# Designed miniproteins, single chains, part 74

Each design is a single chain, and the fold is of that chain. pLDDT is the mean over its residues in the fold that is shown.

## One batch from the design tools (miniprotein)

Design m2727
Fold by ESMFold2-Fast:
Structure m2727 (fold): chain A 69 residues (1-69)
Amino acid sequence: EDALIDALVQAIRNRDLEKALELLGKVRDIELALKRAAGQSNLDSEHRMRLANARSLEEAKRILEEALS
């Protein structure tokens, strides 16, 4: 849902890792959510590319942990 993806983008922009991980687990379309988060977040180009191409929820979580720490 768009509202969940928008909230995820905002959590990433605020560097709120706990909220970003919670919201990521609630989205229905992981691929769409990751592409939109990568395109709309304030992450560097490497982490944006890796997030957009993440193949699993666990990989996406690991990328966010690295990028937001």
Scores: mean pLDDT 80

Design m2728
Fold by ESMFold2-Fast:
Structure m2728 (fold): chain A 69 residues (1-69)
Amino acid sequence: MSEEFKKAVEQALKAAEEGNVDEAIKLLRDLIRKYRDEPGVAQVGKALEALRNGDVETAIEYLKKALEL
């Protein structure tokens, strides 16, 4: 994956871990729009869905999976 995508995912992960759900959702929406073809964007999409459903723990796990690709 690109360094830019990795840094953006790490920033979203930090926001989610800090309980800043609104900021994390914003960052994940921007990631999906900008990096459509990156490995791990599917995991980012699942993290966004989890955050929208109030499942922060599941979102964090998907963001970690995106970083492992």
Scores: mean pLDDT 81

Design m2729
Fold by ESMFold2-Fast:
Structure m2729 (fold): chain A 69 residues (1-69)
Amino acid sequence: SKEEKLREEAKKFIEELDRRYTRQVIETGKVVTREEFIEEAYKKLVEMAKELGLSEDTARKILEEILSE
């Protein structure tokens, strides 16, 4: 399903985003807040959802599910 595809792609993106932020902190000493992390993840998931013909509400739901695991 499109929702399952979004969930798989979202998990991959969030994992990569976490790696990028970890490197940024190590290399620059600049701390990234949880709010900044969630905002960046949400924007990308909304973009992915639109490409798949899914709603922004579906993107938010999937993000919340991933972050709750």
Scores: mean pLDDT 80

Design m2730
Fold by ESMFold2-Fast:
Structure m2730 (fold): chain A 65 residues (1-65)
Amino acid sequence: MLPEPVRLVALKELQELGLSEEQAEEVIRLVEAGDIEGAARLLSEKAGLPYEKALRIATSLHEAQ
């Protein structure tokens, strides 16, 4: 589970990338579940990011737990 300060920063950063609050919460939920590839796919699709960049973001969030 992401620490509260890290979770708040991650939610804000994901929303700044163009995700809704619900989409940002789902990305964090997938990361917390260990589904890094699922989180990266959702982030890529919703934020319009290249998959490689989305994968790096998802991996960094997982490592921050």
Scores: mean pLDDT 81

Design m2731
Fold by ESMFold2-Fast:
Structure m2731 (fold): chain A 72 residues (1-72)
Amino acid sequence: EYSEPEEFKVESLEELAKKLVEKYSGFVKVTHKGREALIDTSVDPENIAKFLENLLEVKVGDVIKVQQLLSS
């Protein structure tokens, strides 16, 4: 199961990745323009930023939805 979705406006991919690492733990589901990906927040923020750009095509000015994966 997942937490309530939270929306983030992308002002910088690096700052967004840093916020995700600071706010969440373990895995999060990121949804952007009909694409979904499971992201490990234990990875360095620089690698998360690259993953968001390359896999989900997230750009500055976009809005993404993020949900924490909850442990049973």
Scores: mean pLDDT 81

Design m2733
Fold by ESMFold2-Fast:
Structure m2733 (fold): chain A 62 residues (1-62)
Amino acid sequence: IERDAAIIALAVGIAVSKDPKLRELYQRALDALNAGRWDEARKLVEEAVKIDPSFKSVLELL
């Protein structure tokens, strides 16, 4: 339901993150959301949140 907000948040995460691993996880989650694969996007965001807990709000949008 909050797909647009989640997409924007992930795009910002990619733009501001210096960690290649975090950027890759955010990019994969964004790709999954654009493809309509909500379960995959959620799992990728959960992985990113384990590394960067500040991104937990994006998980709540999914």
Scores: mean pLDDT 73

Design m2734
Fold by ESMFold2-Fast:
Structure m2734 (fold): chain A 59 residues (1-59)
Amino acid sequence: SMAEEKARLFSEIDSLDLPEEEKEKLKKEVEELLEKGELTEADIKVGVAALKVAVEKVT
């Protein structure tokens, strides 16, 4: 579901080696796009996969 994919995306963002301010900004942008209908569940799944790969490379 959209809510489950959103939760996974937020979890991956929290796993990034970024300042807390940058993480909150990313989460806010995702929520704004979801409210506008600009972001689909498929788009979120792609984002989760991309962030997961980024986390694996730096950890």
Scores: mean pLDDT 73

Design m2735
Fold by ESMFold2-Fast:
Structure m2735 (fold): chain A 89 residues (1-89)
Amino acid sequence: MIDEAGVLTALTLITAWLAIEAARKGDHETAARLAELAVRLAREAVRAGASEADRRAIAEALRELAEAARAAGDEETAELAEEAAREVE
């Protein structure tokens, strides 16, 4: 059986990491688009039954994304990521 929750967790973490990299480079458009995707993937991972440990990892990654976005001056992306982190954990 395909572990849907595990796959979605992995995709969420990778997407959040790419969003953090884009934000640190000042690529606000790419960072925002990847952040929106990471948030959607995070919600799907939770719906698929992601473990407490996986939800914690996702929430941590989303909080790092929020900090990177805020440091880059993108308050909207920071708020989106922080809200999603609270919803996941």
Scores: mean pLDDT 86

Design m2736
Fold by ESMFold2-Fast:
Structure m2736 (fold): chain A 68 residues (1-68)
Amino acid sequence: SAKELLEEIKKEAESDPNLKATFVGDDTLVIEFTGDGYLKAIGLALRAIGEPELEVELKGNTLTITAK
């Protein structure tokens, strides 16, 4: 399910101390990152873009992943 995918992505983000992942509402995961976390954030964005149930937006230091 989309929620299980968001929870997996959150756990993957939490493995890196340069990323902070927070749920906003029921269907949105917001990942904030610092400079050294940029490549990890890009990797997570690419993973999420491959999922038809997820919408992805990367702006500045924030990655937002929303269930469709």
Scores: mean pLDDT 84

Design m2737
Fold by ESMFold2-Fast:
Structure m2737 (fold): chain A 61 residues (1-61)
Amino acid sequence: EEQFEVDVLATLAIIQATLLEKYGEDPEKARELRDAAVEASNAGDLDKVREILKEVQELGK
């Protein structure tokens, strides 16, 4: 149950960060957030994945 939520949110964060790396104003920060999302996903850390997704969404504004 929790692992499914981690996987979904991490996938969204990775996709959005990848788009921001290609099309956004701060590709370096987008890469850092993508890598952080992968690490948090591998750790199964739901709270960290939620934090990273929020940062990716804020970066995309």
Scores: mean pLDDT 80

Design m2738
Fold by ESMFold2-Fast:
Structure m2738 (fold): chain A 55 residues (1-55)
Amino acid sequence: LEERARRRLASMRAAIEAGNEVAGLLALRDTGLSPAEILEDPEAALARILERLAE
C-alpha cells in the first residue's frame, strides 16, 4: 500500500507541476486537498492517499 501510495502521489505531483488542470481536480477529489496544498505539504497528501487505499 505505501509504495503504491507514494507512486500515486508522485504521479499527481508531476501532473500538477506540468499544469494539468484535470489532474488537479482529480487530486482534490482523491485527497480533499487543493493542488497547491498537495505541492506545499506532500506528506499530508500521502496520508490521505494511504487512508483511501487502506479502505
Scores: mean pLDDT 77

Design m2739
Fold by ESMFold2-Fast:
Structure m2739 (fold): chain A 83 residues (1-83)
Amino acid sequence: MKLKEEAQKLIEEAKKKGNTIGLKAGEQALKTIEAVEKGDRLEAEIHLGLAHIYLGVAKVIGDEESARLAERAIELAEEALKL
């Protein structure tokens, strides 16, 4: 699935940059996508909620790169939930 590949690319980008918030948000997006593939919508919504927590942290600390990566993670997770 293209969304899963995009989430994996986001995780690898965050790892290369040493961006912990982006990494954690990307991992939550991947878990959301995997939960959707398994038919576990509640688990998917929990992981999407956790990705939003990482975005909130990035915004509070004023880290624009972490916020950008977390926003992309949320976008991928929300797109998976439309399937």
Scores: mean pLDDT 86

Design m2740
Fold by ESMFold2-Fast:
Structure m2740 (fold): chain A 58 residues (1-58)
Amino acid sequence: SLQEEIDALVAEKNRLQEELDRLEAEGRLTPEQVAALRAQIQALSDRVLALMEEQRRA
């Protein structure tokens, strides 16, 4: 279902955010790697919003 897809994407986004926060706090990421991970998190967030909009229209 759309809700299961949304929940899975939210879980993945949260996992990547926690990983980014941990690695950034440890100083283990380059600025380029931080930017790449932030872009991935933003793309997942955008997809969640798009699916939520589709769910509201259904």
Scores: mean pLDDT 85

Design m2741
Fold by ESMFold2-Fast:
Structure m2741 (fold): chain A 73 residues (1-73)
Amino acid sequence: SAKEKLLEELRKQLSKVPDSDLPQEYKEAILKEVEKAPSVEYVKKNIYEILRKAKVPRSSWASAGIAIRDALE
């Protein structure tokens, strides 16, 4: 499915983010929130809501948001 392809690509993009910028616990939390999302289009429109639900610290939102956007391309 499109969402399974997004999750695989997101794992790759998140693995490129240093743990100092985005700790592994938040990478896993982001993946869980994307898995729960109803569609790829929902993820595209609600990136910051996904980061909020995953409880990602605001200091890591830029790095996490870039990884999600790169996975959506």
Scores: mean pLDDT 87

Design m2742
Fold by ESMFold2-Fast:
Structure m2742 (fold): chain A 56 residues (1-56)
Amino acid sequence: MEEAKEQLKQALKDHFGVSDEEAEKLANEAMEKIKQGKPASEIVRDIAKRLGITNP
């Protein structure tokens, strides 16, 4: 779980340009959604919407 969380945190920083602090917060939320059986693509889309990243 620690490894997966770190990878997700890094991916969030790389893909969305968020701060380390925000990436950790979002990674924790994404891990909870994964526990609920949500696919990664849906989780990523939800995070992008929350961050206001809707550029084409």
Scores: mean pLDDT 72

Design m2743
Fold by ESMFold2-Fast:
Structure m2743 (fold): chain A 87 residues (1-87)
Amino acid sequence: MTPAERATRLILRAAKAYQDGNYEKAIELFEEAVRLAEEAGDPRLVGQAYILLADVYEKMGNKEKADEAYERARKAGMQEAVDLRRG
């Protein structure tokens, strides 16, 4: 599998962990997905993974880490999606 394909699969697995309430597992999988998306050179995939990571941190009440993840998503070119979620 390519790094982009692996990142996409990790995003799907992380999203399932998040839906199941397993936030620690979701964070681990989203962080690995970010790493692989960066290796793939896919800014959209990097931004998507950071937005979802930020959603997990917001659910956990960790505003500092959520804001950091949103800022990284913005820098990856996902400004519009970040603005939509943050208001």
Scores: mean pLDDT 80

Design m2744
Fold by ESMFold2-Fast:
Structure m2744 (fold): chain A 65 residues (1-65)
Amino acid sequence: AAEAARAAALAAARAGHAGGATGSWEKYQSLEQGDREAAAKGGEEGLRAEPASPGARAGYDAAQS
């Protein structure tokens, strides 16, 4: 869900999880095309809300879960 992805991205950013954000981005890149598109949709909303936030990338991983 896009809201869950956004919440996770913001939480990661606020916690200072630079490594966590990077790990989530790598995980997103490894998803199958269909799963990647679903994760991108959720994570994209997070990135739209907080485009400069490193935690926004963590939202891609949250969208997968």
Scores: mean pLDDT 49

Design m2745
Fold by ESMFold2-Fast:
Structure m2745 (fold): chain A 61 residues (1-61)
Amino acid sequence: KESLRLSGELYLALGELFEKKGLYEEAAEMYEKAAEYYEKAGDLESAEEARKKAEEARKKA
């Protein structure tokens, strides 16, 4: 039950890591995966924030 949220958190952390390295396209992909797992967990607010981060990363790519 908590595993889906944990997966979302892990992908969010990977996105942040890629963003710090200037790999914005890869960061966006990780943020999109985070959003998917947050949605599966029923955490729509976290999913929306992850998608917002993906959009910002794509703008920097």
Scores: mean pLDDT 83

Design m2746
Fold by ESMFold2-Fast:
Structure m2746 (fold): chain A 75 residues (1-75)
Amino acid sequence: SAREEAERLLEEARRLIEEAEEALKKGDLQTAERYLKEASELLFRAIGTDPSLREEAEELGARVSELMRQLKEAK
């Protein structure tokens, strides 16, 4: 179903966000940025697949934005 597909996309985005946080802690800014961009794409696809998950996707998007802010400060 669309909901199950969107939930899978959200779960994958969450994993990428966690990997980006670890990369950022290690100073691997390029890897962190790549994972955050991929997570953003998955969140956009999840909302497009099932708009009822928008609130959950927006919460994950806020985490992506905060990590991107930290990346800019590290540069």
Scores: mean pLDDT 88

Design m2747
Fold by ESMFold2-Fast:
Structure m2747 (fold): chain A 90 residues (1-90)
Amino acid sequence: SEETELIYLLTLKAVEGAIKNVKNGDLEQAIEILEQTIDFLEKNLDKLEDKEGVKKIIELLKEAIEAIKNGDKEKAIELLEEAKKLLEEM
């Protein structure tokens, strides 16, 4: 559906933005983007066809936030790139 396509597109752009912020050292902004994206996906989960894929993306975003909080920028970027890849396959 048009709504589903828009949700995935907005999520992809948010993840790309988070990656950029992590790379630039804007860690607080990266966390804020990811927390807002998780909330957005959780609120729209019932409207999405691939619920298990979306749950996996949410898990990766939560793990990325923890990696950022622990100072592991490399792991955070790896997790976000994995989430991006899954979104691109949807």
Scores: mean pLDDT 89

Design m2748
Fold by ESMFold2-Fast:
Structure m2748 (fold): chain A 86 residues (1-86)
Amino acid sequence: SKIDEIIEKLREELKKLGVPDEAIDDFVSAVKLAVNLGLSPEEIRRLVEAALDRIIAENPDMTPEQREKVREAVEKAIEELVKLLE
């Protein structure tokens, strides 16, 4: 599905940015669950932002540039997911 394509692209981008596979799997599972439960765009955004904050907190060795790129990748994925739900 298009949703799976967006999520898989995000997974690949996060992996390239040095996010651990376990953190990526947890994040992806949370996003897929939120979408499958039919959560509102606002609820999906809140869940994804909370998961992003957790990734950043669990990876304190990330540079400011790496953190910004992770935020950009996540925000782009949220925008693409929300657009599909419109």
Scores: mean pLDDT 78

Design m2749
Fold by ESMFold2-Fast:
Structure m2749 (fold): chain A 69 residues (1-69)
Amino acid sequence: SLEEFLALFDTDGDGTVDEATRNAILKALLGKKPEEASDEEIMEVVRRVAKANGFDPTEEEVRELAARF
């Protein structure tokens, strides 16, 4: 579900991606800060992390989560 998927990025349970978690993921996978990454690059990171954790998100779910970065 989208809630279970969001939990992969929301370590404090506030419904948004933690700044530290977001920055760490983008740096590890893209070598970039959030402000340097395109929306498409952020969506690609979201897809990869979801797939690695056994989720198959829809494009709408990926877009919604990318918007929280």
Scores: mean pLDDT 71

Design m2750
Fold by ESMFold2-Fast:
Structure m2750 (fold): chain A 56 residues (1-56)
Amino acid sequence: MSLAELIAAAKAGDAAAREALLALAMPTAEALSKKFGLKDPEALAQFFVDLDLRYG
């Protein structure tokens, strides 16, 4: 499934698609959290998913 398909499915309420988006965002969130000294990479990953669902 493409990123666009995952975003569309998650917008439609597919919990599995939302979990897949979180899993894709997590490595980036962890890397950024480590680089910038942020405490909660999970919250950052959820923020990225929220942006994708709101604007993508």
Scores: mean pLDDT 78

Design m2751
Fold by ESMFold2-Fast:
Structure m2751 (fold): chain A 60 residues (1-60)
Amino acid sequence: LVGKTVRALEDFTPIDADDLGLKKGELVRVLRELDESWVEVQSLKTGRVGRVPKSYLEEV
């Protein structure tokens, strides 16, 4: 996933301050894998960086 552009499958609401909120269909770039369930991404729309669950993303 690192270096890939991926799309949000569903809305994601931040739970933690480090989480990035996403709307369904939003495009993000994967910057790094944090663990087996979470990635750090950058929003292509806003430029903001944060954590999202891998299960909320699909490759485009």
Scores: mean pLDDT 81

Design m2752
Fold by ESMFold2-Fast:
Structure m2752 (fold): chain A 64 residues (1-64)
Amino acid sequence: MEQYITVTRLVPASADPEAALAEVRAEARAEAQRRGLTIVDERSAVVPLGNHLLVTVTLRVVPA
């Protein structure tokens, strides 16, 4: 049965969006590994929110 892991971080608009995305992605993937889950799909979004960026990574995961 499919499950989802979502990690969201709010960062200043002056931050490096690639670095922020890489950190959030690493956090989401580490969580999947801790739970013994296999990642089958990954979605990411970086959305401007005033003076901030909302960075979200969502993993679709299944039991290994």
Scores: mean pLDDT 82

Design m2753
Fold by ESMFold2-Fast:
Structure m2753 (fold): chain A 76 residues (1-76)
Amino acid sequence: SEAAAMGAEGRPEHVPALIALLRSPDPATRRDAAIGLGRIGSAEALPALREAQRDPDPEVRMAAGAALRGIEERLA
């Protein structure tokens, strides 16, 4: 997916696009976007990832939670 490709590249320039993909109607795309944001590690993604922890899809919630914890741990 586009989200998976952007996340795999890990470029900070992809952060706004990945945040937008957290609102995709496709749960697989939302999951891949959360994973990608976690890999990049930008604090800019924290509010969007907190919202994604309340996603109806359990895989999206788990990916968002893991990404959020990883970013917050790096900021400590």
Scores: mean pLDDT 85

Design m2754
Fold by ESMFold2-Fast:
Structure m2754 (fold): chain A 82 residues (1-82)
Amino acid sequence: MLEEELRRIIEELDRLAREVKEYAEKGDVEKAREALERMKRLAEEALELMRKLGVPEEVIKQFEAAVKGAIEKGEKFIEEAS
């Protein structure tokens, strides 16, 4: 099911966000950057899947804003660790 696939992607996005913070805090900037890039790719996949599922545009925009915020926070952790 597409909803099941979307749920898995969202769960992995949460995991990756935690990994970015953990690696950055440990000074492993390379692994933090790798996790952040994976998070960016999965966010794009989630947005595409939401559109295929016919999710309302307002809901998609809210998700996009939340993911953008998480990515920006991750980028800041890496910048501060660099």
Scores: mean pLDDT 82

Design m2755
Fold by ESMFold2-Fast:
Structure m2755 (fold): chain A 55 residues (1-55)
Amino acid sequence: AEELAGYSEEELRKELEEAKEELKRAIEEGAPVEKIVGLELRIIGLEVDLELIRK
């Protein structure tokens, strides 16, 4: 198992929740497609990291 310095399951979950909220707001506010795509990719990365850490 890898220990992520400064990161834990709790931190990853917190960042995932924050990223999901930011994505929702960005979509509601009509943010540029580049920002929306960036947030979607960030969420995917965080979800993958969370799945790996939870194993």
Scores: mean pLDDT 75

Design m2756
Fold by ESMFold2-Fast:
Structure m2756 (fold): chain A 102 residues (1-102)
Amino acid sequence: ELLEAVRNKDVKTAEELVKKNPDNAIAWNYLGQTYLRLGDYDKAIEYYEKSLSIQPDFAVSWGNLGEAYLKQGDYDKAREYTDKALSISPGDILGLRVADGL
C-alpha cells in the first residue's frame, strides 16, 4: 500500500518534471527510470529514447536503455547499448556504481 502510493507519487513528479522541461534529456531519463522501477519496460525504453533524441551523448540514458532491454531478455541490445554508454563516458557509469557500493 505505502510502496504503491510512493510509486504513484514518483510517476506524477516525473511527469511534472517533463512538462516543465520538455527539452531536457535529464527529465525524460528520470521518467524512464520511474517506469523501469514499475516494471513497465516498454515505456521506460520509449522515454529513454526520447532523452537520447534530445541529447545523443547522454551516457546515463544509453546505460539505462541497456538495463531495460536486459530486463526484457534482449541480451544483444542490452550489450550494444551498455557498450555505447561506456564508449561515451566510462567514468560516469563506473563512478555511480562505486558510489552506490559505499
Scores: mean pLDDT 77

Design m2757
Fold by ESMFold2-Fast:
Structure m2757 (fold): chain A 61 residues (1-61)
Amino acid sequence: LLSEAESGEEAEKLIVEALNEIDPELAKEVEELFKKKDYESARKLLVDNPEVLKKVTEKVN
């Protein structure tokens, strides 16, 4: 990666991978939203599932 902005895309990929292990259905929805570049909807979906977000954070670390 050439810039700090590109580091966010790596985090996005890691989030989808972690989600797929925890909740594959949610992972598919988030991945589709990322593919459409609908990051706001993806964020809302994750925020609406705080328990899943917690597990993703633990998994990525």
Scores: mean pLDDT 72

Design m2758
Fold by ESMFold2-Fast:
Structure m2758 (fold): chain A 77 residues (1-77)
Amino acid sequence: SQQQYRQQGDQLIQRADQLEAQGDLRGAALEYSRAGGYYSKAGDDDKANEAAARSARLLLELGDEQEAVRLASKGYS
């Protein structure tokens, strides 16, 4: 259900926040990206875009500009 996808997204955001706090920027970026996918499936475009933007920012900090641009450009699918 849409509610289950939203819940999965929320759990992934919590993991991503923890990884970011630990300095695992790549791990955090991956989990934020996954959360965005679940929010998109839930129809929550605002949270999907926010998660994608956080992932893109971390990838830019890692020097992965191409992947960051790809993720930031994802909106409605």
Scores: mean pLDDT 82

Design m2759
Fold by ESMFold2-Fast:
Structure m2759 (fold): chain A 83 residues (1-83)
Amino acid sequence: SKEFREKLLKLIGEILRLIGEILDLEKEIKEIEKKLEKLDPESEEAKELKKRLEELKKKLKELEEERKKLLEELKELEKEEKE
């Protein structure tokens, strides 16, 4: 149906956008972790990077949960097509 195609395309678009955001966050997290390995853990720079790392990891977890929900919606939509 037309309704099925419109819902599918919207879900795919939202999932792709989330995947892009997750990949960008994972890259930034990895870069910060590499910088932290080279810094004195008691330095102000290390403390600021550690705080940013915690904020980015929290955001990553939120986006991963959102992606999980959209993937579950996609699976339900696939069941509707097969029924």
Scores: mean pLDDT 84

Design m2760
Fold by ESMFold2-Fast:
Structure m2760 (fold): chain A 60 residues (1-60)
Amino acid sequence: EPPEVPEHLIQKLSDADLTGTFSGGPGFLERVDPEQVRQWLEGLPLSEEERNQLVDYFAQ
């Protein structure tokens, strides 16, 4: 049962798409390396809680 993540956080990742990784079909985020996701999240104006939620979400 994956954690529920606010849609606006996913949109922020899409807006900050510096690698083109987030463009694509549904579920492709599950294929993204969690380390790469963490690097993007550290560059975003997110709280520690929000960053941890997104990391856990992609680690599923």
Scores: mean pLDDT 58

Design m2761
Fold by ESMFold2-Fast:
Formats: C-alpha cells, structure tokens, sequence
Structure m2761 (fold): chain A 82 residues (1-82)
C-alpha cells in the first residue's frame, strides 16, 4: 500500500533524525513524546515536532509536517480503537 509505505518512510526518517541527536536529548525528547502520546496530547506532540525541526534544520519542513500529521493520525486511531 502506498500509504503504508509512506508511513514507514516517515517512521524511518523520525528514527534516523532522533539518532543524530546527543543521547541525553534523545532520551528527553523520547520521554516527552511517550508522555504526550499516552495522554492524547495532540498539542504537545505538535510542539515537540516543531522543536525537533528546529534542532534538525537539514530535514525539510514538509517532511516534519508529514511526520507530525502521521503521529496525530496514529494517536486518533489508537484512541478510536480503545
């Protein structure tokens, strides 16, 4: 599925991007993301992704926005499944 392939590509981009950051920053951002996902905090996820975009300006803004939309969609799907 083209949609699934796009989601996998965006997931890989996020994982690779996080891996370029110092371990302490990776741990902080990962913990904040996990907490925002757990709490269904859509605004918190958007703020974290914007902050990540500032830390990694070499990543196109369009890809960061696509990642953010994918995360928000997945959160909504998880909430609907609960």
Amino acid sequence: SPELERELALHRLLVEALATLPPEVQEELTSRLEEALKNKDYEGVEELMEELGELLPSIPESEMRALTRTLIRRMKEAEAAA
Scores: mean pLDDT 76

Design m2762
Fold by ESMFold2-Fast:
Structure m2762 (fold): chain A 67 residues (1-67)
Amino acid sequence: SAEELARRLLTASPDERTKLLVEALLNAKPELRDKIAELARQFAASTDPAERAALAREIARLYEEGL
């Protein structure tokens, strides 16, 4: 689920997080890949827990919609 992916992105180690983001991009519909990649860059750059949570939820939502 989107909620589960968002939780994993927030709690994962840096290496696991990178793997999750790469898997999301590879499995996403081509039309959504650019949006997911942009959100992933913002997520990686953010240090605020609230911003990170919001970005993780958006990434997960787009990925789930792409399934």
Scores: mean pLDDT 79

Design m2763
Fold by ESMFold2-Fast:
Structure m2763 (fold): chain A 86 residues (1-86)
Amino acid sequence: MEEEAEKAVELANEAARLSIREAETAEKGAAAAVAAIGAGAAAWLGAPPEEARAAGEAAALAAEAAGSREGAELAREAGRLAEKAG
């Protein structure tokens, strides 16, 4: 449970890093990174499984909009691990 939450935070942080690095614009990268950090926070704070999953999906959509497919995949996986941790 805790190990899965820690892994979700790790993946969310990596998604944020990739979104900043790969984004078409600084504004899109910042928005995607904030969403990814939010997904990590949801995992760390033990948000309800449905909320943790939704945060991961929102972060993935923001990463895709920024142009980071890898960031989107990591954000979705972070959401799944956070959901499983609850």
Scores: mean pLDDT 80

Design m2764
Fold by ESMFold2-Fast:
Structure m2764 (fold): chain A 83 residues (1-83)
Amino acid sequence: TPTVVGTGTIPGAEAAGSRLAEAGGQIALHQDDSALVAQLAAEAAAAMAEILATAGLTGRDLALGGLPFKASETYTVSVGLAP
């Protein structure tokens, strides 16, 4: 099963990384609003897809569970097959 994890930075994906960080922060602040959390989770997933595309990776065989990044100014993406 494909897995995405990491910490660090990906050049050219800074805007998507910032949106991912913002969505994560807003989810933490609004855990009692399930509709808003669902919307923010969708935004975070879209930001993840942009980060992967910027890194030259495709989402064709990727399975993204919970967000593996600490969403902040710094993140890294590594892609591998989970056991």
Scores: mean pLDDT 55

